# Designs tried in a protein design run: designed miniproteins, single chains, continued (5). Part 101

Each design is a single chain, and the fold is of that chain. pLDDT is the mean over its residues in the fold that is shown.

## One batch from the design tools (miniprotein)

Design m19711
Fold by ESMFold2-Fast:
Structure m19711 (fold): chain A 71 residues (1-71)
Amino acid sequence: LSQEQRDEADVAMVLMLVEIAKKLARQGKLEEAREMVERARRLAEKSSERARREAEPAIREAERFIREAEE
C-alpha cells in the first residue's frame, strides 16, 4: 500500500472506532466506549501527521460525548 492509502485506511479505522464508542456510550457501556476511544487514539499516534490531523476532531468529539454521557 502507498502512504496515502495507509493514511486513508488509518483515518477510516479511527472513524469506525469512534462510531463504535458513541454507540457503546449511548448504551451506557462507558468503560467499553473509553476503550474504543483509547484504541482510536493509539492508532492515530502511530499514523502519519496528516492522518492524525484528520482523525483528531472525531476523537475529541467522542471523548466529549462520553464525558457528557457520564455526567
Scores: mean pLDDT 82

Design m19712
Fold by ESMFold2-Fast:
Structure m19712 (fold): chain A 72 residues (1-72)
Amino acid sequence: KAEELLEKGKEAFEKGDYETALKYYEEAIREAEKANDKKLLAEAYGNLSEVYGAMGRADEAYRYGVKAQEAA
């Protein structure tokens, strides 16, 4: 479930495993899209933005932050 994927992504992010965090959040986006769950989609995009920000990837962080706003 997308909620479980968000939790796994958060755990990976907290441990500094950014690649694993991105993978789980991308899977959560796919599940949220299938479920047409706009709130969950916004949360997943917001989490992706945060991971990219932590990685110093400003363009990706900004892009996903905008997507999170648009989905909400």
Scores: mean pLDDT 85

Design m19713
Fold by ESMFold2-Fast:
Structure m19713 (fold): chain A 96 residues (1-96)
Amino acid sequence: VTVTQSPASVTVAEGGSVTLRSEASGEGIEALLWVRVPLSDPAREETLAVAFGQRSLTLTLTNLTAADTGLYRQVALLEDGSTVTGPGTLLTVVPP
């Protein structure tokens, strides 16, 4: 199983929007997850979206604030209970 994400990095002004895309390939994929890892506290990982039975999952973020800055990763949950994690998208939100 492989996971790809686009873009690799993106900078957006506050109040803007961004669309993150991901695709997984291979067999035994049960679910796809979008996970945010805040740069201020990497231990505060949060799940933003889940899709079962899908090979791609798009995450659209709107009304961005500085708090949305962080690493956004796709995780593929496999039917054997293992996970495969994508390379990540670094989102930086800057003042307008």
Scores: mean pLDDT 78

Design m19714
Fold by ESMFold2-Fast:
Structure m19714 (fold): chain A 60 residues (1-60)
Amino acid sequence: KEELLNRAIGHILRAIGDYLEGNKEEAVRDLTEALELLKQAGASPEDIARVEKLRDEVAA
């Protein structure tokens, strides 16, 4: 469970880096992977919603 959370955080950090470098499509992929890992780890609905909002903002 902690392993899945650490991997999700890693994907979120990668997504931020990709977005800042203009790699929007890669950032969306990283956030989508992070969401799947958070759901598998049993993250709170609040945490899942925050990452979903971030993905939607990046995808816009």
Scores: mean pLDDT 81

Design m19715
Fold by ESMFold2-Fast:
Parts: sequence; structure tokens; C-alpha cells
Structure m19715 (fold): chain A 85 residues (1-85)
Amino acid sequence: MFREASEEEKKKIEEAAKKAEEHIKKAEEALKKGDIEKAKEHLDKANEALGELKPYETTKLGFEKEVELSMKILKVSVDIRIAEK
């Protein structure tokens, strides 16, 4: 079903995943401080980084990272929506 990622692809996947994770954490931090606008900005950047994983979705590593990060982004998105109400 999934193919194995090459060493070069693994590096690209890890770089994109780290970028997404960093922006997710910054969005969560901004949300805890009540900075909804900054939280939304970092959520957008996290979604851009998540998009960088799409070419690697046929690899097990790329697919697993995409699912993991998508779930984290969804949670932050929901938390922002709750904070706006």
C-alpha cells in the first residue's frame, strides 16, 4: 500500500513536519495569551506547511505525519472558534 520514503524524502518530510509543528505550537501559545489574530496567522502558516507534505502522502511516513498534523491543526482551529464565541 505505502512505499518506503527515500532518505532525501524523509528529510523533506521531517522539515515540513517540523515547520507545521512549530506554527501549531505558536498558534496554541498565542491562543493561551488571548491573541486570536496571531493564533489565526500561525494556523494559516501551519496549513501551508501541511500542504508541503502532500507530495509524500504515498509514503508511510508522509501519510502518518499528514494525519497527525491535520488532527492537531483541526484541534487548534476548533479552540480558536470557541475563543471567538
Scores: mean pLDDT 85

Design m19716
Fold by ESMFold2-Fast:
Structure m19716 (fold): chain A 74 residues (1-74)
Amino acid sequence: MDEEARKLLKEARKAMDEGNYDEAIKLYQEAIEKATDPRLRVEAYLGLADVYRKKGDQEKADEWLRKAEEIAAA
């Protein structure tokens, strides 16, 4: 499960680097679903924040950043 989540995080990061933001969003969301380690969920939330920031959606970026901070503090 966590190994699959790590693979999805790598694929999401690659998609983001290639400018495939919608694919990156999908892969980060799948990583969240597969992750049992809260640290991997935090990485996925931070990745979603970065993707939305690159898309110019600062409101969504701030939302995902806040969710990452909440999980990291728990």
Scores: mean pLDDT 83

Design m19717
Fold by ESMFold2-Fast:
Structure m19717 (fold): chain A 61 residues (1-61)
Amino acid sequence: MVSDEEIERAVLILKAAVYVTIAKNEKDPEKRKENFRLAADYYEQAGETVAAEEYRKLAEK
């Protein structure tokens, strides 16, 4: 049986992936940074530390 915590984690990963897709298609540098930051925050909440660090670095450029 999948726990509610595992479902919540999966939802956070999906949200992060959506923000990554938005950021990659964004032409405005500031909006692109914001979407990468949001993606990193969701990956961090999901416990995906490596992905969170990578997108955090993209948000700082």
Scores: mean pLDDT 82

Design m19718
Fold by ESMFold2-Fast:
Structure m19718 (fold): chain A 76 residues (1-76)
Amino acid sequence: KEIEELEKRIKENPNDIKAYLELASVYLSKGQFDKAIEYLKKALDIAKKNPKYQHLVPELEERIKAVEELKKILDS
């Protein structure tokens, strides 16, 4: 239900950065790293285009890198 609610929020507001971040967190908790990275990258794109969220850009870039490195460790 949490994923369905977040997907509905994104459909109603495609710029809902919090919905993308929450969805990434849910996928991380399920070990679905590819989907988590996808949603973090979507949040990063929104943050780069919206002055209100530009302060999140460095943290989102760091989080994406951390998840990618974690996936690499677990896949090896």
Scores: mean pLDDT 83

Design m19719
Fold by ESMFold2-Fast:
Structure m19719 (fold): chain A 61 residues (1-61)
Amino acid sequence: MSPVEEAEEILKRLKELGASQDTIDSAEHLVEEAKKSKDEAWQQKLADGLRSMLRAVEEAR
């Protein structure tokens, strides 16, 4: 799975969990930045950031 695909899957999961609109807006921005980037290492860092956001939402249950 590419970092961009991972980022898109995490965004979908955040929406399914009912994350706040602010969190969703931030996650959508990171996904768009990953799609625009040609640097795979930067795309991976953005995906890692999204995974941290997902973990925070899951822990806030």
Scores: mean pLDDT 81

Design m19720
Fold by ESMFold2-Fast:
Structure m19720 (fold): chain A 62 residues (1-62)
Amino acid sequence: DRGRELIVAGRYEEALKEFEEELKKDPNNAEAWYLAGAALDALGRRDEAARYYAKGQELQPD
């Protein structure tokens, strides 16, 4: 997964873009919401990260 490779490489803005494109195609992909949230958190965009984490949790509850 290109987005995950970008996260591992520390390229968070590019990773976020890849996950956003993935979410446009499949908005029910909880993993993409979590990973996009992680990228946002790494970028210091904490409020946006919190919303993405919440959406991921809503789609994939424990």
Scores: mean pLDDT 82

Design m19721
Fold by ESMFold2-Fast:
Formats: C-alpha cells, sequence, structure tokens
Structure m19721 (fold): chain A 71 residues (1-71)
C-alpha cells in the first residue's frame, strides 16, 4: 500500500540522516509525505530529531518548507 511504502521511506530517511546524508534524508521524507500526507507530522518529527541538528538554519527552513508543501 502507499502507506507501507511511505513508512519504509521514513525508515530510509532515518538511515540516510544517520549516515550523514541530510539532503537524501529530506528527499525521502518528501517522497513519504507525497505518498501519504497523514505522515506529515511523523516526517517533521524525523526532520527535527535526525536532520535539523546536521544542517544550517537556511537548510532547515528549506527542508521544513519542502515537507509541508509535499502534503
Amino acid sequence: SSRDRALALLGEAVRAARAGDPERAVELLVEAVKLDPSLTSAAMTVFNGQIAPLVDEETREEGLKRIEEAA
């Protein structure tokens, strides 16, 4: 289902962030939210917890905007 694929993408985003690839992590969160917009809050939680500490303020603002606009 779209939800199962979206949940798998959230897991891949966490792995990408832990591997030090915040750009890939944001791309995966955007794909997840496009597949299942009900996961927007979960994607934001992953972003704030796993990605935001790795990037500058401008990249944080752009990432959050991309996730919200994907819904």
Scores: mean pLDDT 88

Design m19722
Fold by ESMFold2-Fast:
Structure m19722 (fold): chain A 56 residues (1-56)
Amino acid sequence: MLPSDEEINESLSLMLIGSLRSIGKEKSAEAVEEAMKKGYSALEQIKLGKEIEEKE
């Protein structure tokens, strides 16, 4: 319930999405964004993005 917790989670997601896009991992970036929309934690988003990244 801490606002900083939500802010950190969102910032981490956006940073990861940007990083993935910068290296051409569009599907991974989209997977992280989708996980963020579903309410996954930042760590879970990172893990999911990495798994999808393998398929690009």
Scores: mean pLDDT 71

Design m19723
Fold by ESMFold2-Fast:
Structure m19723 (fold): chain A 57 residues (1-57)
Amino acid sequence: MEELLKRLEEIQEEIKELEAEDISKPENLEKIMELGVEEVELAVELTVLKREEEKKK
């Protein structure tokens, strides 16, 4: 879970940096879209793991 949280924060920070640099560049938009998909996938996985941990406690 902690590894996934760290990865999620890294992705969010990278998206923020790309947005600050130049969002009008197609290359940057493509990267933001790809990172956004990975962010959603990690968020879903984190939710599942958090639910299982809460059930155990």
Scores: mean pLDDT 76

Design m19724
Fold by ESMFold2-Fast:
Parts: structure tokens; sequence; C-alpha cells
Structure m19724 (fold): chain A 62 residues (1-62)
């Protein structure tokens, strides 16, 4: 297992929790880091999930 994939999965989960609590700034930071790690690991599916979650959170700040 790639440690970057595991870390990205954990950060994606934390970003979702922050979003559910209304902490959109924390959610964005965690999801951006998850996306970076997923891309570095070449996990296209995980990167897509992080991008979709980021899009949803950013819509709340518009």
Amino acid sequence: MDPKVLEAEILLSFGRIAYSLGDYELAIRQLEEALRLAREAGDEELAREAEEELREVKEKLE
C-alpha cells in the first residue's frame, strides 16, 4: 500500500467531517492536501473524489 494513498484517504475523511461541522476553511485545506497526495501517488479515482468534494465545499463559500 502506498503511504500517500492512505494519507490522502484519511485527509479526505477528515475533510468530509469538517464539512459536516460547517468548518469549510478546514475542509478545503484537508481536501486540497488529499488531492495533492492522490495526484502524487497516481491514484486518479481518489484525486477525482477529492476534486468533487472540493467543488462542493467551495460552492458553500460563493
Scores: mean pLDDT 84

Design m19725
Fold by ESMFold2-Fast:
Structure m19725 (fold): chain A 74 residues (1-74)
Amino acid sequence: SPEEVAELILRVFEELLAWARAHGDQLTPEERAWLRRFVEQFADAAVALLESMGFTEEAERVRKLRDEILAVLD
């Protein structure tokens, strides 16, 4: 269902945040910059998809998770 897809997307971003918190300090500045760019692009695509499906609240949660991941990788 669309709701199950939205839940999966949120879970993926929650797992990315957990991974970044566990491993971010082990990355070089260049690797952090690459991962930041990937997260930005992936989050933009996920937000666009969720909004197109009417999942506005879930899209906002992805934006917040993106911001948290990017802060960890700073």
Scores: mean pLDDT 88

Design m19726
Fold by ESMFold2-Fast:
Structure m19726 (fold): chain A 89 residues (1-89)
Amino acid sequence: MEELIEKLKEAAAYANSGLKHPDLDLQIEAALVLMAVAVLRNYAKQKGLDEIVEAIEEGLKTEVEPSEENVQKARDLLLEASKLFDELL
């Protein structure tokens, strides 16, 4: 659970910040990660997984540098978090 929480928090932070990147392709990648994060947040809320909802909300409030590396990290963290989330179901 703690690993899932940390990865979702970081994925949300990196993806949300990536929307400010000057490269349009990286903005689109960041937006797609944020869409997936929003779906996971809504599902977690429906299941009463408040810790996951809070982690995503904290990530969305966190400002990080909108670098290409950080957009790639958002994608990788989301994929890892998705696998961990599936293991809880």
Scores: mean pLDDT 83

Design m19727
Fold by ESMFold2-Fast:
Structure m19727 (fold): chain A 79 residues (1-79)
Amino acid sequence: DRKVRAYVVKLLAELLGIKVSDEELEQFENTPLGEVARQLGLRLPELVGLIETNVFNRLKKSISDLTVEDIERLRKEVL
């Protein structure tokens, strides 16, 4: 759950060209998506839309249904 969120945030930050530290990733594991969006310079609907569109198109699943294996698969395909 928390780790899945951190991986998704890291993938989006890398896609957008934003550098994220290990400390920021740990913070994001405990942070609501709205606050994560603000820290990345995005509005919440923009962050949610990017995550949902990317995940749904690749795995046909919502974020809440993602396993750790699904995140590792997405990481290998995107990075």
Scores: mean pLDDT 61

Design m19728
Fold by ESMFold2-Fast:
Structure m19728 (fold): chain A 91 residues (1-91)
Amino acid sequence: AKELAKEAVEKALKAAMEALRHTEDVSKGIGLVLRAIGLLIDIELGGDPKEAAEEAIEIAERSKELAPENEEVQKLADEAIELAKKALELA
């Protein structure tokens, strides 16, 4: 559970970082990246894997919305959502 939640958050961070490169809304992009970094710190400090997985899905979905035409962002976000769903099944 924790390992999959961490992988989901790491992939959500990659999606947010890629979205930041391709968005006109730089402030929103920075916000998603910082949110994902905070979530990685929280999970390492013993945060709830279920909460981390739920947040990773939200960050990934917002990254998709921020760069809807970018194939790499869509791919990274979809991978994050899949990993997070697996983490939730094991929690």
Scores: mean pLDDT 83

Design m19729
Fold by ESMFold2-Fast:
Structure m19729 (fold): chain A 60 residues (1-60)
Amino acid sequence: SPLAEAGRAALGEVFDELAERLNKIMKEIKDPDEFMKAVTEAIGEAGDRFDARLAEIRAA
C-alpha cells in the first residue's frame, strides 16, 4: 500500500531525527536532571512529529 510505504518512510525519518537529538543530548548535557528532562522532551516531540507526518500522509 502506498500509504503504508509512506508511513514507514515517515517513521524512519522521525527515528533518525530522534537518534541524532539523543546523541547530542548524551554529549552536551552533563546534569542528570536536565538529561532526563531533555530525553523525555525529545521522545515526546518525536511522537508529535510522527502524528503530524501521518496526518499529512492521510490528507494527501
Scores: mean pLDDT 84

Design m19730
Fold by ESMFold2-Fast:
Structure m19730 (fold): chain A 65 residues (1-65)
Amino acid sequence: GGIELENKNAEAAYELALEYAKKTGDEELIKRIEELKKEGESSTPAEKYKLMAEALELAKRHYEE
C-alpha cells in the first residue's frame, strides 16, 4: 500500500541524509537530521517522508558546498 512505500522511501532518504551528514563531519548537522527523524516518528507517514526528504536536501547541500 501507499503507506508502506512512503515509509520505505522515508527510510531510504534518512539513510542517505545521515551518510552525507557523516561525510561532512558536522555533528550539529547529524543531530539536526536525527531530530527530524524523531519528529517524523510522531507524524503521519506522508509528513515523515516530507521531513526525511528535507533532511536529505539539507545534508546534500552541505556536502556539495
Scores: mean pLDDT 77

Design m19731
Fold by ESMFold2-Fast:
Structure m19731 (fold): chain A 65 residues (1-65)
Amino acid sequence: SLSKEEHEKLLELIGEVLRLIGEELDLELRYKRGEISEEEYKRRMEELEEERERLLKEMDELEAK
């Protein structure tokens, strides 16, 4: 079972994941509106995917306790 501090850390990580989802949606909308190039869109999406994978790994490590 998670401790209080581990639960608080998990909620923090969930908040970071939700922020990244919001950034991904913003980038998709900007791209569809022609506000950013395809190259910039792909680069930024790749950066967000890498950050999401990092956060999900940290969450998995907390849940394994």
Scores: mean pLDDT 82

Design m19732
Fold by ESMFold2-Fast:
Structure m19732 (fold): chain A 61 residues (1-61)
Amino acid sequence: KFEEIAEKVAEKLGLSKETVLEIIKLAVEEGLSAPEVAKKLGVSKSTVKKVLELATELYAE
């Protein structure tokens, strides 16, 4: 489930679970690119990329 992945990513990166969950939803469910997600949520593109890389790794496990 996305919520469990978001919680693990948030703990590892020191972010709120809500922020991580929004990043995953926008990128995975809406198909937005990392720069688009970064602009939408007011976070850095690097933060979005780190979240998506870690979330993909945990999901693929």
Scores: mean pLDDT 79

Design m19733
Fold by ESMFold2-Fast:
Structure m19733 (fold): chain A 62 residues (1-62)
Amino acid sequence: SGKEVVEEAKRYMEEGRHDEAARVLKEGVEKGLLSKEEVEELRKLARQHNASNVLAVLSEAK
């Protein structure tokens, strides 16, 4: 579900595993599982961790 995708992506970003975070988020975006609020929170976290690939994936979310 969307909540699990968000939690897993946050964990990967905190662990410095930005490629894995980007992968799980890409699947979540493609399946429409992420709310606008969740996308904005993930963007803030990605900026804090300098996860440019995560930011690129989130730019594809509506």
Scores: mean pLDDT 81

Design m19734
Fold by ESMFold2-Fast:
Structure m19734 (fold): chain A 55 residues (1-55)
Amino acid sequence: HHHHMEQLRRELNRKKVEEINKLAEEADKTGEYALRPVRRKEGEIIEYERVPLPK
């Protein structure tokens, strides 16, 4: 169960991490937004939302 599902999850997470990294780089360049995790599954963040930085 975990053996095969864990393998698949790692591949999915890799794609999500790539997306998150791109968004983080964009947020750092702009300095206007922060990435906020809006959904977490089994301790892993699977969705982010761009929110304006609080003043």
Scores: mean pLDDT 63

Design m19735
Fold by ESMFold2-Fast:
Structure m19735 (fold): chain A 103 residues (1-103)
Amino acid sequence: SPALEELRRRLSEIGKRMDELYKKLSLEQRRELQEKLEEIHDLFVNRDIEGLKKKREEVRKEKENTDDENYREALEILEELIDLYIEILKIGPSLREAVAKRA
């Protein structure tokens, strides 16, 4: 479906942007982002939309309080990933599984 193709494209772009940004981050910043990605993924797998919304608010607050431009950009990408995951979960399980398989 056109909706599935667009979601796949957005997920792929988020992944590419994060991979490029990881090269500019310190080892400690990469570890912090890996922990956040793990938490976000667990919330997505458990279909926890309210947990994802709460995590988005936490990431937004951290972004507003960071002085590191590269880390701020990484947190912005995490916000976009959370928003995409919420959209996928709202559309339904079959579309979610199709997006995950192609990502």
Scores: mean pLDDT 83

Design m19736
Fold by ESMFold2-Fast:
Structure m19736 (fold): chain A 64 residues (1-64)
Amino acid sequence: MSAEEYFSEVEKKLNLPKGLGKILADWVKNNKSLYEIRSRLPGYVPSEKHLDVLKAIEDYRRNN
């Protein structure tokens, strides 16, 4: 599964803002660290969803 396909599904499942799945896919394809992504998430998603987003990124990297 491509990063774009995976994070599009994550966007839908977690009810993230439209277009965030594409942004997450771009960050992952550019090898941004989890630390860097975590620092950027407050501008994009509510705090209660941060751990689910980070877990989705870890799960994607583990399988790819």
Scores: mean pLDDT 82

Design m19737
Fold by ESMFold2-Fast:
Structure m19737 (fold): chain A 78 residues (1-78)
Amino acid sequence: SATVTVTLPDGTTVTLSADDVGTLLRAVLNTALEHGISPEKAIALVLSLLGLALEGKSLAELAAVAATSLTDLVSEAS
């Protein structure tokens, strides 16, 4: 299992857990869309994470990239 923690602009956090890449990608996409990230940027992030998974990156490494990227994109959307 891997955990993604996203920091919102108000200082609160959103936490997601995933046991596989497919669950992680779905959770990342849904969180991005729920927090005002455009579908274009959300899809680009998911495709980037899928590319890293195909290169052999671990679920934990994907979760770390997702946490940083979602935090940055949510901040930009605010």
Scores: mean pLDDT 84

Design m19739
Fold by ESMFold2-Fast:
Structure m19739 (fold): chain A 56 residues (1-56)
Amino acid sequence: MEPPETEKTKEGERLIKEGKEIIEKHPEDLKKINEGIGLILRGIGLQTEAYFLSRR
């Protein structure tokens, strides 16, 4: 059974990678850029939560 913090870290990494790929493939599409940024921010949020969970 994976610790919850490990699952959040993996999900966060996946979201950040997906967001970066969207922006890289569609650098002139503002809608896609905003979508990619949203995914990156969610990924960072999950990694931050995982970090604090590992400290509690």
Scores: mean pLDDT 78

Design m19740
Fold by ESMFold2-Fast:
Structure m19740 (fold): chain A 56 residues (1-56)
Amino acid sequence: MEEELAKALNELSPRAAGRWLRWAVETGDLSEEQARRVIGLLPEEIREEVRREFEA
């Protein structure tokens, strides 16, 4: 699940991916720990930007 989700999010902009993950955590679809694991599976180039958008 997390691997396939990371692949799908990699098709979005880093901002859209981070905001989607925050929304999913707030709706209860993902735990915060699961969202952070998904971020860790993203390419290094976008990982920090997605993390910033998620944590902002």
Scores: mean pLDDT 79

Design m19741
Fold by ESMFold2-Fast:
Order: C-alpha cells, then structure tokens, then sequence
Structure m19741 (fold): chain A 60 residues (1-60)
C-alpha cells in the first residue's frame, strides 16, 4: 500500500481537489483531513504518485 499526503491552501481547495482525484483515479482511496488530502493505493507507486500530483494541480 502506498500513501501520499498533499497539503492544500484551504479545506475548500482540499475537498475540491479530492473530488477531482476520485473522478480521475477511482481505484485510489481519498480522505480529507482539514486542508490535507490523503491518497492511499494498493496499486503501483506510479499510479499513486500520479494521483498525488493531480491533487496538487487541482489544489493550486
């Protein structure tokens, strides 16, 4: 299992980014804690990292 944490500038940005990640990467588990987005995957590290990078782009 791979876990990545992405910090967004606000809770609203984190929720928005999390929803976009769920649409694009349905096989990852996405959890939001405050302004932090937690991405968990049992797949490849590249897939999990891709989801985390996508979350960063959506949160910016």
Amino acid sequence: MFVFRVTAPSEEAARKAAEEVRKRFPDVKVTVEGNEIIIESDGSVEYAAGAALYAMGEAL
Scores: mean pLDDT 80

Design m19742
Fold by ESMFold2-Fast:
Structure m19742 (fold): chain A 66 residues (1-66)
Amino acid sequence: MAERARKILELLREEGALTQAELAEKLGVSQGTVSLLVSILESAGLVERRRVGRRTLVSLTEKGRA
């Protein structure tokens, strides 16, 4: 679990904002798994979720960039 969460942070540092579907594809996991990991990272203050139309964009917070 922790290593996948870390990979999400790395991908967001390199590419900026990614959808949960894009994160699932890049990590090779289900969208449900990404949603759970993103919720954990959001609770830690490391990422933010933004709904843009029908997609959920995930991006790093200021704390997540440091």
Scores: mean pLDDT 81

Design m19743
Fold by ESMFold2-Fast:
Structure m19743 (fold): chain A 66 residues (1-66)
Amino acid sequence: SDEKILEGLKEGLKLAEEKGDVEMIRHIRREAEELKSRSTDEKIKKELEELIKQAERVERELTEKA
């Protein structure tokens, strides 16, 4: 189920953010982008778009130099 995959990606992003795991955040973003490209459910696509934006923000925060 796309919804279950989305939920797993959301949980994975939270865990990766807590650990500062940039590579995992990048992996989750790629998986979310692929799921969004193949999903026909507009609600799931919207939630994936929000997840992708969240992952991009977290990646930026962790990789920005002071």
Scores: mean pLDDT 83

Design m19744
Fold by ESMFold2-Fast:
Structure m19744 (fold): chain A 56 residues (1-56)
Amino acid sequence: NAQEYYEKGKELFKQGKYKEAIEQYKKALAIDPNFKEAQDNLRLALLKAGKVEEAL
């Protein structure tokens, strides 16, 4: 369910695994598009991942 994907995303985010966290947050939002916490954390994870992937 959406909550399970969100919890996995939070754990990955805390470990600095932002790309993996993004995948889990996207899965949560595919089930519940109104999941505001997942939306906010997805945006933050995307910003964090973008800073690491500046190569292109």
Scores: mean pLDDT 81

Design m19745
Fold by ESMFold2-Fast:
Structure m19745 (fold): chain A 73 residues (1-73)
Amino acid sequence: MEEELRKKVEEYEKKIKENPNDADAWAQLGEAYLELGRPEEAVRYAEKALSIDPTNIKAQEVLARAREALRRA
């Protein structure tokens, strides 16, 4: 599971390196970091995605879930 998440992180990091304005790639990175138990990083990536596309539903979901995780920690 963690190795699969690491592969997803590497894949989306590569996409962002090729196109830093890919809001979906930033949102997917946020989701992967949230699944890795790193909500602080998930917030940063989701905020970046929303700065590019404020209507990105995945980024909004990731941000809400990451903030909830930080509230409970």
Scores: mean pLDDT 82

Design m19746
Fold by ESMFold2-Fast:
Order: structure tokens, then C-alpha cells, then sequence
Structure m19746 (fold): chain A 73 residues (1-73)
């Protein structure tokens, strides 16, 4: 499902399981109300909130997983 896809992407980007869960939840909630662009923005903001030292590469990986999740629903 969409939540699991975003969570997997966050884990692969090196985020903790707790961070990945929170990021996936924020992304999926935003996706339901604002579509894929809002979901990608929400995911990036949550990564910066929970892991302020996260690299652009890590954020991009989470964003890619979020887009893929949106394509599956």
C-alpha cells in the first residue's frame, strides 16, 4: 500500500523506523487532500523536522518513494 511504499523509501534512505512511520503517515495524509505534489512537500518537511541534518539525497529518495506510492493508489 501507499504508506508501506513511503515507509520503505524512508528506511532505504537511512531514516529510523520511527521517523519512517511518521514521514509515511504525513505523506499519505497530505496525498488524500492535496495530491502527489502536496504529499512530496509534506514528506520533505517531515524529514527536515525529524532529521534536520538529512542530505538532499535522502530527501530526494523519500520524495521518489512518495511519487511511486501515489502512482499505486
Amino acid sequence: NALDLVKQGALEAGLTPEQAEAIAQASVNAMKTGGVDEAVRAAALKVRELAPDATDSQIAKVGRATVEAAEQI
Scores: mean pLDDT 82

Design m19747
Fold by ESMFold2-Fast:
Structure m19747 (fold): chain A 56 residues (1-56)
Amino acid sequence: MKAAQEQIDAILTKAVEKVLGKKNLTPEEAEALYFAADAETQAKIDAEIDKLYAAS
């Protein structure tokens, strides 16, 4: 909906890769992993997104 959502999606992929220790994730795969993740994993991904984007 917001323009930033597309940027967040791209950064989400990299964040998921770092948190889960994966290196070759597609945007679609990263999105699925994020939604399937537990609160603990989502919190780590959120922190990585914040670092990668620096937008909190």
Scores: mean pLDDT 73

Design m19748
Fold by ESMFold2-Fast:
Formats: structure tokens, C-alpha cells, sequence
Structure m19748 (fold): chain A 70 residues (1-70)
């Protein structure tokens, strides 16, 4: 739905802002891993038409994985 698409776009922008804030503290290898995770999350969100609840859950998982990389 259009509402789901806008919600995905909003969550993507939130994630991009967070990632940009941490990039200077990461090695190039860590930056690549974080970038790959964001790309996967974005593709999965659009391809699978996730609900708002599923998007928030997947975002939480992504943030947990980023914390493990740091």
C-alpha cells in the first residue's frame, strides 16, 4: 500500500541517518558490513511488503547486528 511504502521510506531515512552518524568510527570492513545490512533490509522491506510491525522488528534486528559489528 502507499502508506506502507511511505513508512518504509521513513524507516530507511532513519536508518541512513543513524548509519551516517557512526560511519566515522568504523573501519572500511565494518562500513561495508553495515552498508550490506542496510541494503538487505531495504530490499527485503520493498520485496516482501512488510507490515509496520514487521518493519520495526526487522529494524530492531538490524540495529542489534550493527551493535555486534561495532
Amino acid sequence: SEENLKFIEEKKKELEKYILSILPELTPEQQKKVSDLLIKWTNDAYENNYSKEELEKEKAKLLEEIDKIK
Scores: mean pLDDT 83

Design m19749
Fold by ESMFold2-Fast:
Structure m19749 (fold): chain A 75 residues (1-75)
Amino acid sequence: SEQQEVEKNLQNLIKQARENYEKATDPEVRKLYQEALELAQESLELVKLGTRENINEAVGLGVKALELMRKAKEL
């Protein structure tokens, strides 16, 4: 289902953000991964609530988390 796919993608994003946060030594890079992790975790909680509005908001937060991950990789 859509909800299961979004949950799986967010769990993978959370894992990647956490691992990158732990490996990062630069404070600015670390802050971006921390913010991405927090957004991805919030997104996962919204998806679990299962309403269309919450799933739509979760997707938006997930996109923002991905943007922060990309920005961190460019620093």
Scores: mean pLDDT 87

Design m19750
Fold by ESMFold2-Fast:
Structure m19750 (fold): chain A 62 residues (1-62)
Amino acid sequence: SLSDEEIALALYDMIRAVEEKILRKEHPDLSEEEIQRRADEIAFETLKKANPELAEKVREKL
């Protein structure tokens, strides 16, 4: 069985990966570092709005 922490990290990684793909498509002139930074921020805020308890578990590991 998956722990809440494992689920939280998996959801964060999935959201981040999708956001990275969107950012690369919409902003092809952005650096990889800036894409990663923005994707991380969007993924965390998205998770926090949907489930603040899971977002807290992700924050503890970052």
Scores: mean pLDDT 84

